# Designs tried in a protein design run: designed miniproteins, single chains, continued (3). Part 97

Each design is a single chain, and the fold is of that chain. pLDDT is the mean over its residues in the fold that is shown.

## One batch from the design tools (miniprotein)

Design m11368
Fold by ESMFold2-Fast:
Structure m11368 (fold): chain A 68 residues (1-68)
Amino acid sequence: DARKQALADELAARYAAILSRYDTPDAAAALARLPAAKARLAASLTAAQLEEMLAALPAEEARAAALE
């Protein structure tokens, strides 16, 4: 439980950093939805699934940086 919440918090923080790079209305809307998305992920996914999503984030971050 606490582990799942910590993983969801890390996912949300890193997605917020990715989204903040775009500075668009769509990114702002996604950022506003992030707390609800975080709560949903913590409630519905296993720790292993959250860890898998975290493992994918460096590639997502690299793509966001390249596209800007």
Scores: mean pLDDT 75

Design m11369
Fold by ESMFold2-Fast:
Structure m11369 (fold): chain A 100 residues (1-100)
Amino acid sequence: SLEDLYTEMVTQARELILKIEEAPEEERAALAQELLDYIEEKMKEIISKLSPEAAAELEKLLEEFRKRGAEYLAAKDYDGFIEAAREFMGKVGEIVDKEL
């Protein structure tokens, strides 16, 4: 279900965030990229199950997150990246809840 897909994404994203926080600095870039790639892939599945209006809203949020995420990763600002990912997850949850 849509709810199950969202819950799975949040659960796995939280595990990846913990790995980033616990990792040595030199490993954080690869783990953060893995998180960004995972979110993008999972969001495509979620968006495919939404109304056209909700899908358009989430596509916009995903594009903004991808841009901000890439900027944080280029700056090696992993704390900023993690915070952006958490904010994005929260906004996605609000939209998903309205569609259920």
Scores: mean pLDDT 87

Design m11370
Fold by ESMFold2-Fast:
Structure m11370 (fold): chain A 95 residues (1-95)
Amino acid sequence: MTLRLTVRLEGVTHVQAELIAERIREALLALPDVESVEVTVSEDGHTITALVRLRRDTEAAREAVLEAAREAAEEAARELNPENPPRIEVTVERV
């Protein structure tokens, strides 16, 4: 099963978006039900798209993926600017 995660970013540079994308990739690959992850940053740096292949198609696995991506993105954003962390929005859809 494949999930598409979309992470929308405000107030970051393209380079910062790529750093956030790498943190998301690492967090997702650490999950036991994740088989593979492909992460892409949009040309404008405002959107990160992750295609996540799951070993098991369960609601718990989908929730774990969404939570891990959100936490990784939020932590990376806070590390980049602790005083004014960039706004992030994470959505997930089944493909």
Scores: mean pLDDT 82

Design m11371
Fold by ESMFold2-Fast:
Structure m11371 (fold): chain A 68 residues (1-68)
Amino acid sequence: GPAAGAAAVLAGGRAAGVLDEAMTPREHALASAAAGDSAGAAAFWDLSKVLGDERLTAREYAARAAAL
C-alpha cells in the first residue's frame, strides 16, 4: 500500500546514501539496487511508471507515495 511504498523508498534512499539527492525514480531504483536494497529498488521502479522522469529526492517521493 502507499505507506509500505513510502517506507520502501525511504529505506532505499538511505541504503544508497542518496536520501536527499534529486534524481528520477529510475536513477533512485538503480542506486537502491546497487546498495543491495531490492525492495527499495522495486518501489522506485514502480513509481517510475507513474511519475516518469520527475527529479525528486527519496524523501519527496516518500511524501508523495504516503499522500496517495
Scores: mean pLDDT 82

Design m11372
Fold by ESMFold2-Fast:
Structure m11372 (fold): chain A 83 residues (1-83)
Amino acid sequence: MTDEELEKRKEELEKEIEELRKKLPSLNEEEQKKAELEIEILEGLRRMIDAILRIEYARTVLGVPTEEIVEALRNREPLRPAP
C-alpha cells in the first residue's frame, strides 16, 4: 500500500467518524451506543494508520531505518548498563 493510499484511507476514516458524530443526536439510545463504539474503533484504526505513516516518513524521507529508531529508544533507557 502506498503512502497516498494510507493518507486517503485516513481521510475516509475521519469523514466516517464525523458523519457518525453528526448522526448521534438523531439516533435512539441503542443506536447511539453502537455508533459510539464504531467511532472508538475507527479512531483506533486512524491512529494506527497515522503511526505507520510517521514511521514510513522517517524511513523514506528522513532516511532513518526502523531498526535504528527502535534501538535509539532502547539506548536512551537510563537503567541499561554499558557492556
Scores: mean pLDDT 70

Design m11373
Fold by ESMFold2-Fast:
Structure m11373 (fold): chain A 65 residues (1-65)
Amino acid sequence: GPSDEELLEAAIAALENGGGAGAAGAHGMRVGKSSKEHLERFLEAAREAGDEVAARAAERALQAA
């Protein structure tokens, strides 16, 4: 399957496309299952992109991990 880094890159790409909040959130949760560090990087990218929905999803995944 995809690595945590590949999942993170896909999630960031979804954020950059401005319509992928749900997909980005799902990728963030998968990253958080394997690595909190990668989930924290995704959360930072979501905040920088101004995607509050993705940021909240990443925060919830980080709290659950």
Scores: mean pLDDT 62

Design m11374
Fold by ESMFold2-Fast:
Structure m11374 (fold): chain A 76 residues (1-76)
Amino acid sequence: MLTLERLSAGSARVGEPVTVTLSEAPASVTVSQDGRVVATSTSQTLTFTPTTPGRYTVTATGSDGSTITVVFDALP
């Protein structure tokens, strides 16, 4: 079962990297803001840098079909 091991920031800042670490390698990870995909990965660790302030949603799907969703806010 896929779980979140670590998120490097509960609140991030524009221009600062955010790292998402999962308990196991996912089938897919998608980072979106206001319905736009800003990053994708299939790795257990995903790093991306917010370019606009606002709420970001990370959705990870495991190979077993389990899904987790994590949200965080990026400050200007």
Scores: mean pLDDT 76

Design m11375
Fold by ESMFold2-Fast:
Structure m11375 (fold): chain A 93 residues (1-93)
Amino acid sequence: DEKLKELAKEFIASMPEEYQKMFEELHEKMKKLLEEKKSEEFRKLLDEFYEEMEERMKKEGWDEETVTKARAAMRELLKAVLQGKSLEEFIES
């Protein structure tokens, strides 16, 4: 689990600056939507981001393996955000 998180962080750090900014923006937006309890907007944000990132990577000639790694990195980012929400929900309870 920790090893997958480290690999995801390393992968994100190895990406071009534009993609790193996209991951950072996604993380911030996801956290805000979770704090606001906007589950529908959260799901929409994730779906739109998956589509945009995958389409852009394919268009720029990234191989399918690298696109798969990007999806895995996004899953680990999602888990981290959801873990934050679980803690916040516990505190608010």
Scores: mean pLDDT 68

Design m11376
Fold by ESMFold2-Fast:
Structure m11376 (fold): chain A 65 residues (1-65)
Amino acid sequence: MSEELKKKGEEYIKKAREAAERGDTTSLAEHSIEAAKIAMKLYELGDTETADKILDEISRINTEA
């Protein structure tokens, strides 16, 4: 169900952002990997728009960290 994956993706994005704000590079990397896994599952389901948004946000967080 893509809605549950969207919610999980948002949770991992939030955790990645919080880790970046704290300078916790290990947690940032772990949560970014989990968000990327969610995006890959969304691509498999044909929800490319949500997958792209998750990857864009994680990329932005990692670039700004």
Scores: mean pLDDT 82

Design m11377
Fold by ESMFold2-Fast:
Structure m11377 (fold): chain A 66 residues (1-66)
Amino acid sequence: LSEAELQALIERAGRILRDAGVPSERIGRVLQRAMNKVINDGVPLQEAIKEAAREEGVPEEVVERL
């Protein structure tokens, strides 16, 4: 992924989570968990975001939009 594609995916995920009523602090934790999964475990970014969202208790209907 290019830097622009990476940024776009992160911005899109943040917007979806915010619009679904997820608090900003929890969105920050989701994105931090996702980046840790990418860096430490080699998980693809989109999959890492979905996994992190599930771990933070985001509803499955919201996770499906990510």
Scores: mean pLDDT 82

Design m11378
Fold by ESMFold2-Fast:
Structure m11378 (fold): chain A 109 residues (1-109)
Amino acid sequence: GKMEEIRKLIEEMEKILLEIGSYLLKYTKDVPKAIGMTLRIIGLVEEAKLKIETDPEAALKALEEALEIAREMVRQMERDGAPQDVIDQARALLRRADRILAEIKKLLS
């Protein structure tokens, strides 16, 4: 049903955001910061999963915050001198996450 599709989209978004975190961990000069950002994404996605049926506005805010952390991860990879092909892949993953979030918003409207 509609909520099953939304939950699947949240799980797909989580996998994408964690893949970006994995790239950051390989190239970062600040491992504790990268770990902290990854844990924050995990917490925000779990909040979205818990709240999606009862408080969809709070769930969407959590997903939007997780996506903004992932954008900062890509900016950090650029600052830390990650290879351009890795940065391009991370940017493609960010665009996929943006599309998934837009689909979740459509299903909730």
Scores: mean pLDDT 91

Design m11379
Fold by ESMFold2-Fast:
Structure m11379 (fold): chain A 73 residues (1-73)
Amino acid sequence: SKLEKLQKQIDDLKKSIEQTDEKIKELQKRYQQLAQSDPKKAVLIQVKIGVLQIARDTESHLLSRLQQQISSL
């Protein structure tokens, strides 16, 4: 059904967002460890965090739209 398909997409997106959030936390911890000892590597970590934050934001917007579709049914 349409509801089952939307629910699966929501569940898949929630898992993807959780995985991205975990990766961001790991990179933030790595950044703190490298900031004073290896500033060049720390900058590369910041870039990776930025890319993941953009991806997370995109997935979050899609999740909100799918949740709104279910709530309107």
Scores: mean pLDDT 88

Design m11380
Fold by ESMFold2-Fast:
Structure m11380 (fold): chain A 92 residues (1-92)
Amino acid sequence: MEELLEEARRLAEEAGLPEEVIEAILEELRESDEARRENILTQLKIMVLLRKGKFEEAIKLINEVLGKKLPDEEILKKLKEEQKELEEWLKK
């Protein structure tokens, strides 16, 4: 548990998250089951890769989490769709 919280903090700091968000993530990890903890850590790793511009590595990690259920092109389509929905929401 403590090792996992240390890794999560380091990843969140590398992703450039503010301290308040890091504390919230660590609290969520403490209350979560094993599967959810793995999901949160994977999301943090993806954020770090995206911040470093390592898009291919981020897509690979997403595919591993999804059990290779979706091709890279479908993941990219979903990301573009979410970005469009966010822009539409911000205009309201």
Scores: mean pLDDT 68

Design m11381
Fold by ESMFold2-Fast:
Structure m11381 (fold): chain A 78 residues (1-78)
Amino acid sequence: SYAEKAIALLEAAAEVVPELKELAEKVIEGIKKIKADPSKAEEVVKEVEEAIKELEEALGKLDDETKKKILEKAREKL
């Protein structure tokens, strides 16, 4: 599922780039809340939209080698 892939990628990012751990964990918690209750999606997205923005910006600035490590680690979790 998209949720499982997203969680695996975020957990991998937190392990490879420890500085992103807090942002990744916040977004993972949001995904888990939506998975448990899809009716809360709008509420949860509003709570985590800033963390998503910061995480996307930080991930976009990573070197290709670091991005590759994140992808490899995420595949191990799937």
Scores: mean pLDDT 82

Design m11382
Fold by ESMFold2-Fast:
Structure m11382 (fold): chain A 70 residues (1-70)
Amino acid sequence: GKAEAYILAAYTAQALGDKELSEEYRKKAEELGAPALTDEELDRMAKVLRGQYSREQLQQLLEEAKKEAE
């Protein structure tokens, strides 16, 4: 759903090193009723994503997540 897309966008932005964008998407997910994400969870999931995707693939994933969320 929309909240899950914002959660994915937050993880992906964190994986790309964009802390401000990650916090914006985390807030949007929480506004939609998602559980509050901790910084530890964001960092853990960011490491998982960095292990699976290149920087270019992460940028594409962020764009896709944003499109699904909006």
Scores: mean pLDDT 83

Design m11383
Fold by ESMFold2-Fast:
Structure m11383 (fold): chain A 88 residues (1-88)
Amino acid sequence: MTGELTVFEVKEAPFKADGTVVKNVVVEKDGDGLLITWEDGKVGKPPYLVTYGVAGSTDLKSAIVEKNSYLIKGVDLSKTYTIEIDNA
């Protein structure tokens, strides 16, 4: 099953999710990183698979996360990122 796909402007975001896998997603800037926090959605529960990258890029990264937060390090805050959160 494909998880919830989110696109946001790193410089401008708040981010919004549809509540299926995750809900109440908050993106906070932490230096050169992005701290993403969320709540369990209708079907979502740990562990989560977080997939992210610069919008339009084929170079996507992923991480398995056992809690409702993940810190993405070394982001370019002038770029748009695509983030997908799914059940692992």
Scores: mean pLDDT 66

Design m11384
Fold by ESMFold2-Fast:
Structure m11384 (fold): chain A 84 residues (1-84)
Amino acid sequence: ELAQQYIQQIQKSSFSKALEITTEFMESIRAFIGRETAERLAGRLLMEMRIMDAEGFSDEEKAEEILTIMQRILAEIEALKAAG
């Protein structure tokens, strides 16, 4: 539920606001999924964003990629919940 709210906010936001919302979400899950897993997921997101900046992606393209990355992170979180 909370994760779906973050996706909806990203869809309605500028790239900079989408980044802020995504960072806030990653911080909020750290206590639940553990530091190492949260840092791995956050690191992957930050790496993808740096690549997009270096390759000259538009703000719209970056927002679409953030949405895709968030959907993948949500899937991993649900898999972790199912595994215990």
Scores: mean pLDDT 68

Design m11385
Fold by ESMFold2-Fast:
Structure m11385 (fold): chain A 66 residues (1-66)
Amino acid sequence: PMEGAVTRLHEEIDRLKAAAEALARDSDAPPGTIEGEIVAPGVRARFTLTVGEGSVSAEYRIELLP
């Protein structure tokens, strides 16, 4: 079901964002961007994580595939 796939995508994105936040917090990582794409049955998401010192922002676009 698409709902399950969308939930999985959100979980994966959240996991990556949490990891980036932890990295930035622990090491004062320099600003940077991480781009990626996750594909699951009936759904596709592209994401961009921007990591700053002690902060993370995320942008993502989710497409439902027929």
Scores: mean pLDDT 66

Design m11386
Fold by ESMFold2-Fast:
Structure m11386 (fold): chain A 79 residues (1-79)
Amino acid sequence: EVDKLRAEMDALEEQLSDPSVPEAERERIVERLKELGRRMVELLSKGRVSEDILDALIAMNEAVIDIMGRNIAAKHAKL
């Protein structure tokens, strides 16, 4: 459930922090994080918010994951 999704997301974030991870694999990890984040938002918001708000929460979570992935890649490329 939510705890398992969080643990999997934490493990994927740890992998993204490794500068030896190839760019193609990093992109795959980002896509997996977006999928898990979408499922988490849906589970936490199920029946409690309007569809418009749920869509906005999912989009915001996906945008945050994208920014994190890009920032990690850019920081490692500069070092």
Scores: mean pLDDT 70

Design m11387
Fold by ESMFold2-Fast:
Structure m11387 (fold): chain A 71 residues (1-71)
Amino acid sequence: EIVVEFDGYKVTFSGAEDLTEELARDILTFGRFFYFASEGKLSFLEALEIGARVMVNLGLLEKLPKIEVEK
């Protein structure tokens, strides 16, 4: 389990043993980009899930982590 504080959110990642803090921060960076680029079409959680899917598709993660967001 990895917990990261990011832009005033507390984000918890679980269920992916190969996930590092570095990859979690990359998911947060991509998710933030997608969230703001979406102009309200995506929730922050949905944007983070897209970031995680990108990491899986690039072979950097074996499976999607479970992501929980608290503010």
Scores: mean pLDDT 81

Design m11388
Fold by ESMFold2-Fast:
Structure m11388 (fold): chain A 89 residues (1-89)
Amino acid sequence: SLEDFIAEYNKMVEQLRQLLQQLQNAQSVAQLNQAYQQAMAALQELRDFLLAQRRKLNLPFSDEDIERGVAQMEAFLQKVYDEQLKKLS
């Protein structure tokens, strides 16, 4: 249902928000690498979820829109990772 979609979407977004905070607050390279791997995995799960729900619920955005959004978030995660790595070096 649309309600179930919204609930799951909000949970996945909250997980990504928490992982972004872990990236920004990482105190070691090991912690930073773990948080980055988890954030990238969570983003790929969100991508797969959005692609599946778009097809199932016939949502008014394209696969291309999803892929563009994912690519933008991947680039953002990489920038946060690089900035935090410099602070820990």
Scores: mean pLDDT 89

Design m11389
Fold by ESMFold2-Fast:
Structure m11389 (fold): chain A 80 residues (1-80)
Amino acid sequence: MGLSPEQAAREARGIRDAVDDLARRAREAIREGNLHEANLLIVAMRILSAAASFVGDEETAEYARKKAEELDKELDEAEA
């Protein structure tokens, strides 16, 4: 049922690319002092991590989770 292995690999790449884009935008938002925008982007990364885990791609899920955790720390430091 569902995606072929090739389609699953493309979806995983898509999630990684989306995570990288969100991480870049979150760092830009932190730099600009737009902490609310940064928080929303970090939440989106956590949703992508959950989606990757749901399809059984724990490597992509861990990648997204780790990026979100790094940005949460950067956001907390910027709010201080």
Scores: mean pLDDT 79

Design m11390
Fold by ESMFold2-Fast:
Order: sequence, then C-alpha cells, then structure tokens
Structure m11390 (fold): chain A 77 residues (1-77)
Amino acid sequence: AEEEERKKELARKLITSLEFQLLVTEAFGEPEEIEKTRKEVEEKIEEIRKKVGIEFSEEELEEIRKEAEKLFEELKK
C-alpha cells in the first residue's frame, strides 16, 4: 500500500512537470510547436498512467494543472 501511494505521488509530480512544459510552450511557442508539444505531453501522461496502473480523477487532474500554473506564475516573476 505505501509503495503504491509513493508511485502515485511520483506520477503526480511527473504529470505536473509535463503540464508546466506545455504552459511554457503555449506562452512562447509558435502554433505548430504548441500542437506538437500538446501531443507529446498527452502521450507521456498516458504512459505514466499505464505504468502506475492508477487512474487520476478529473478533480486530481485539475489540482495537478493548478499546481503547474502556480509554478509558471512563479517563473514569470
């Protein structure tokens, strides 16, 4: 049980990092780069979810996105 919780927490941090990368690309990239990065991020998130074997709820995904947005706002300062 503890090992599974640690894996889910690590997966959450990795997904947050990927969402952050997408936000940076959306802010500074060209439309073609944004589409490519979005696809790559979606693929990586799916791989992480499959490896962990645990689904994230819509609420959990929203929290992850908000955390990525907070990191991006700190970077803008």
Scores: mean pLDDT 78

Design m11391
Fold by ESMFold2-Fast:
Structure m11391 (fold): chain A 99 residues (1-99)
Amino acid sequence: PPVVQVPSSKEERKSAQLNTAGNILFSAGDYERAAELYEESLSIHEDAQTLYNLGLAYAKLGDYQKAAEALQRSIELAKDDPELKAKAQKALAEVQAKM
């Protein structure tokens, strides 16, 4: 039978903490470790902001294909966040120009 998982505040908190830790590593220039933490965050709870951050980390690493995929998914999930959607669309265009 199909399993429907309902997001919990506990899962959302853990995901947010991993995203925050990833942001700290990203600002320190450790894009590989930042990407790993963003991927772990997304494995717990998928959200548009973390996908956007992951896309930027992959772009910094020169992995434009993975960056584009993460940014496209961020745009799809950012239906209720026009600022994030606009940022992800801009980042996607910049990444696609380098592919």
Scores: mean pLDDT 84

Design m11392
Fold by ESMFold2-Fast:
Structure m11392 (fold): chain A 57 residues (1-57)
Amino acid sequence: MDPSKLLKELFEFGDKHGVPAAVVVGIVLRALGDALETGESIAEALKRAGEELKERV
């Protein structure tokens, strides 16, 4: 998976659904922080962030 494409899709989804950019950033940073602690890949962390963002809308 391309992490840059996943990040772009997360911000586009948030913008389309009226989620503030600060909230999207917070979800992404938390997911990446957890990945660094658990050894999860960046791509899987971003995928999980996308699912959590969908729960906001």
Scores: mean pLDDT 78

Design m11393
Fold by ESMFold2-Fast:
Structure m11393 (fold): chain A 64 residues (1-64)
Amino acid sequence: SVEDIIRNLELLIRDLHRQGVPIEEIEKIVKFVVDTLRQRGVPQSQIDEIEKRLQEILELIRKE
């Protein structure tokens, strides 16, 4: 489900941030994952929801 994808990606983002991976590098990883989902035929409406929620998570991490 979209919620499971978002939850797993949030956990990955938070883990990478805890390991000291720069936010700019995490953003590249997120883009790669989203591009992969698009290539695998996930509908654009679901991609848009995933991208929006992942950007919200990245913004929260930037604020710390």
Scores: mean pLDDT 85

Design m11394
Fold by ESMFold2-Fast:
Structure m11394 (fold): chain A 61 residues (1-61)
Amino acid sequence: MIEIAEDASELEVEVAVGVAQIVHAVLGDEELLRETLLAAARVFEAQGNLELAAEYRALAA
């Protein structure tokens, strides 16, 4: 599981999601990608960025 800090910048979240997307593309790890997208949504929600949180939740669905 890729852990994203609650105070992570948007760029740091995007890097974590990008790594999960590469792992999914190479190894087929859909669970890691989904978990990372949900973690990104949680981080943005904790920061009060509800719009980005909703966008990342939609990507995980």
Scores: mean pLDDT 76

Design m11395
Fold by ESMFold2-Fast:
Structure m11395 (fold): chain A 96 residues (1-96)
Amino acid sequence: GAMADLQAEVARKEAELAAEQARYDSEITSLRNEIAKTDKELADLIRKNRETGDKYKEEVLKKAQELINKGDELRAKVAEGQSRIAALQAEVDALK
C-alpha cells in the first residue's frame, strides 16, 4: 500500500545521500593529503633556506608565499566539503 511505497522512497533517498557522503569523504581525504604534502614542502623549503644563504632569498620567499597560498586554498576546499557533508547529513536526519 501507500506506506510501503513511502518507505521504499525514503530508502532510495537515504542510499543516494549515503553515496554522496562517501564521495565527499573521499574528496576531503585527498585534500587533507595534499595539505600535508604542501605543509611539508613549506617546512623543507624554510629549513633549506638556512643552508643556501642570501643568494636565493627572494626566490625562496616567493616560493614560500606560493606554498602558503596553496595551503590556504586547500583548507578552504576542506571546509566546503565539510559543509556539504553536514547538509547531506541534515537531509538524512530529516527523512527519519
Scores: mean pLDDT 77

Design m11396
Fold by ESMFold2-Fast:
Structure m11396 (fold): chain A 87 residues (1-87)
Amino acid sequence: SILDEIIKALEEARKLLREGKSPEEVQAFLKKKMDEIKKKHPEYKEFIDSIYETVLELISDPNLTREQQIEYLDFLIEKLKELKENL
């Protein structure tokens, strides 16, 4: 499902953050993955873009520590998993 593809992309982005990759590297990775998902599922472009922008704001926020960025991303992943289970 589209939610599985998004969750996987976010879990891989979270792994990169935990490995200490720069925000620029994480952003480039996530953009590539989200663009691939949008090509497969063009009807969900707005939803995919909303998730991407949310994550981009989190990882580029200078007021958030790396640990806080990971915590917020974990929360988003959990919410998407709950959404998938209730569909």
Scores: mean pLDDT 86

Design m11397
Fold by ESMFold2-Fast:
Structure m11397 (fold): chain A 80 residues (1-80)
Amino acid sequence: SEIEEIIERIKAAKTSSEFREEVKKYTDAILKLKDLAEVRKAMLEAVSAVQERGASEEDIGYAQQELQKTLREVKERLAK
């Protein structure tokens, strides 16, 4: 699936810029999910991919902030 392809690109990112671009694409994909269980699974997979990539502290912080913001936004959307 598209979301699984993005997770692999996060792991394979060679630069900070590429990493951040793929994280943003992943959060955009999460915003389109319709089931909270799928959202939670996608969030856990993203955290694992970020750790596996061995990103810098700054890039990990960026990813964490983007994921937390996206989780809040998608929970608000699904509550309506």
Scores: mean pLDDT 83

Design m11398
Fold by ESMFold2-Fast:
Structure m11398 (fold): chain A 119 residues (1-119)
Amino acid sequence: SKLDKFLEEVAKTESLEEAIAVAQRFIDEVGYEEAKKILVELLKRIENSPLVEKILQRARDLSPVLASAFEPFLNLTGDPKLAVKALRLYVEKAKDLTREEIAFLLGVLGYAYVKVEKE
C-alpha cells in the first residue's frame, strides 16, 4: 500500500526532521487528497495497535506541539485510543488542513510508529 511505502521511507530516517522532510516529499509526489487519506489510514493503524499508548507517548515526546494538541483529549478521556480516534475524526472532517500540517502529522506520527514497532 502507499502507507506501507511511506512508512518504509520513514523507517530509513534517523531524525524527526528527516521524517517530516520525507512526508513533505511524499505529499509533493501523491498530492494533497491522497496524503490526507494516507494520514487517516496511519491514524486508524495507530488506533488499532496494541502499542497505541507507547506510539502516542513517543509522538508527544517528539513534538511539544502534538503534546499540547492531545492534552485536552487525554485530560478528558484518559484513553490514548480515544485521543487518536478524535484526531482521526478531525482530520477526516477538516477541509482547511494545510499541506504543511498534513506533512507534520505524517512525519511525527509515522516516525513514532516505526520507532515503537522496531522495539
Scores: mean pLDDT 84

Design m11399
Fold by ESMFold2-Fast:
Structure m11399 (fold): chain A 68 residues (1-68)
Amino acid sequence: SPLIAKLEEILARMPSMSEEERREAMREAVELLQKEFPVITDKTLELLLGMSADAQIEAMKGLLAFAK
């Protein structure tokens, strides 16, 4: 699945990303998720962007598990 592969790639890179790179990666992930899952909205992105770096990684793990 292209979506799963992209989310796994983002998760693997997140610990080494700058805050700006992390925000762009999460934006890309949410846009991809929105194409397949109407429950994922712009509010999901807003919530993610407001989290700490560690919480963002945990939230992205949750989104990956949801998409599987």
Scores: mean pLDDT 85

Design m11400
Fold by ESMFold2-Fast:
Structure m11400 (fold): chain A 64 residues (1-64)
Amino acid sequence: SDLQKALEHFRNGDYDGASKYAEKSGDKKTSKLFKEAKKYQDQGDLEKQKEMSQKAYDNLKKSM
């Protein structure tokens, strides 16, 4: 499923792939959170990356 693909991309550190499959599943909120995690990853802000990643995972889990 698209939700499982989003989770697999997330586990591999691919926030862009995770965001794309979350959006395909209809979960735009989780998609946005993965994009925010990517933004902080690109900035080297590990604490905010971790925060956004956790929020994305929690929202994704609710959809599964």
Scores: mean pLDDT 85

Design m11401
Fold by ESMFold2-Fast:
Structure m11401 (fold): chain A 80 residues (1-80)
Amino acid sequence: MKEEELEEKVDILTDSLASVDASKEAGKEGAIAMAKELREKGFSDEEIRRALEETAERLREKGKFEAAEGVEEAMRELGL
C-alpha cells in the first residue's frame, strides 16, 4: 500500500511537470512540496529520495531536462 502511494505521487508529479514543460524552478518547487507531503504521511527520507530519483529519471526519459534538474536540486537542498 505505501509503495502504491509512492508510485502514484511519482506519476502525478512527473505528468504535471512534463505536461507544462516545467522550468527548473517549477521542478524544484514540485519536488519540495512532494517531499514535505510524504514526510508528513510518515515516509522515510530513503523512500522519499527513491521517489524523487525515479521522478527525475522519468522526466529525463521524456526529454524534460530542466524539470529533472530542478528535482535533483531539491533533493540536494533537502539533504536526500
Scores: mean pLDDT 84

Design m11402
Fold by ESMFold2-Fast:
Structure m11402 (fold): chain A 100 residues (1-100)
Amino acid sequence: SEAAQKQALLEQAIEKFEKAVELLDEAIATGDREKAAEGMRLYYEGMALASLADGDEEKAKRALDSIPERVEQAKKASRLEMEIMRSLTLMSLSVAKLEL
């Protein structure tokens, strides 16, 4: 059913966001920008899955298409920028959990 497909996509998005938070927490603690980059990759993959759950294929495509740019931005991120990325990821995680 459509409801089952939406639930499956949201559950996958939640997994991506949870892993992104873990990686961003470690990046902030250690200064490891490769972990920040991987966290942002997972965040935008999660955003694409959440957008597909809402039937927004264009928004999903834009999220996936942005990954190379966002990964490169994360590799150059200041500590404050990593903390902002973490906060955005937590917000997206909370929204996805509320939509289940």
Scores: mean pLDDT 91

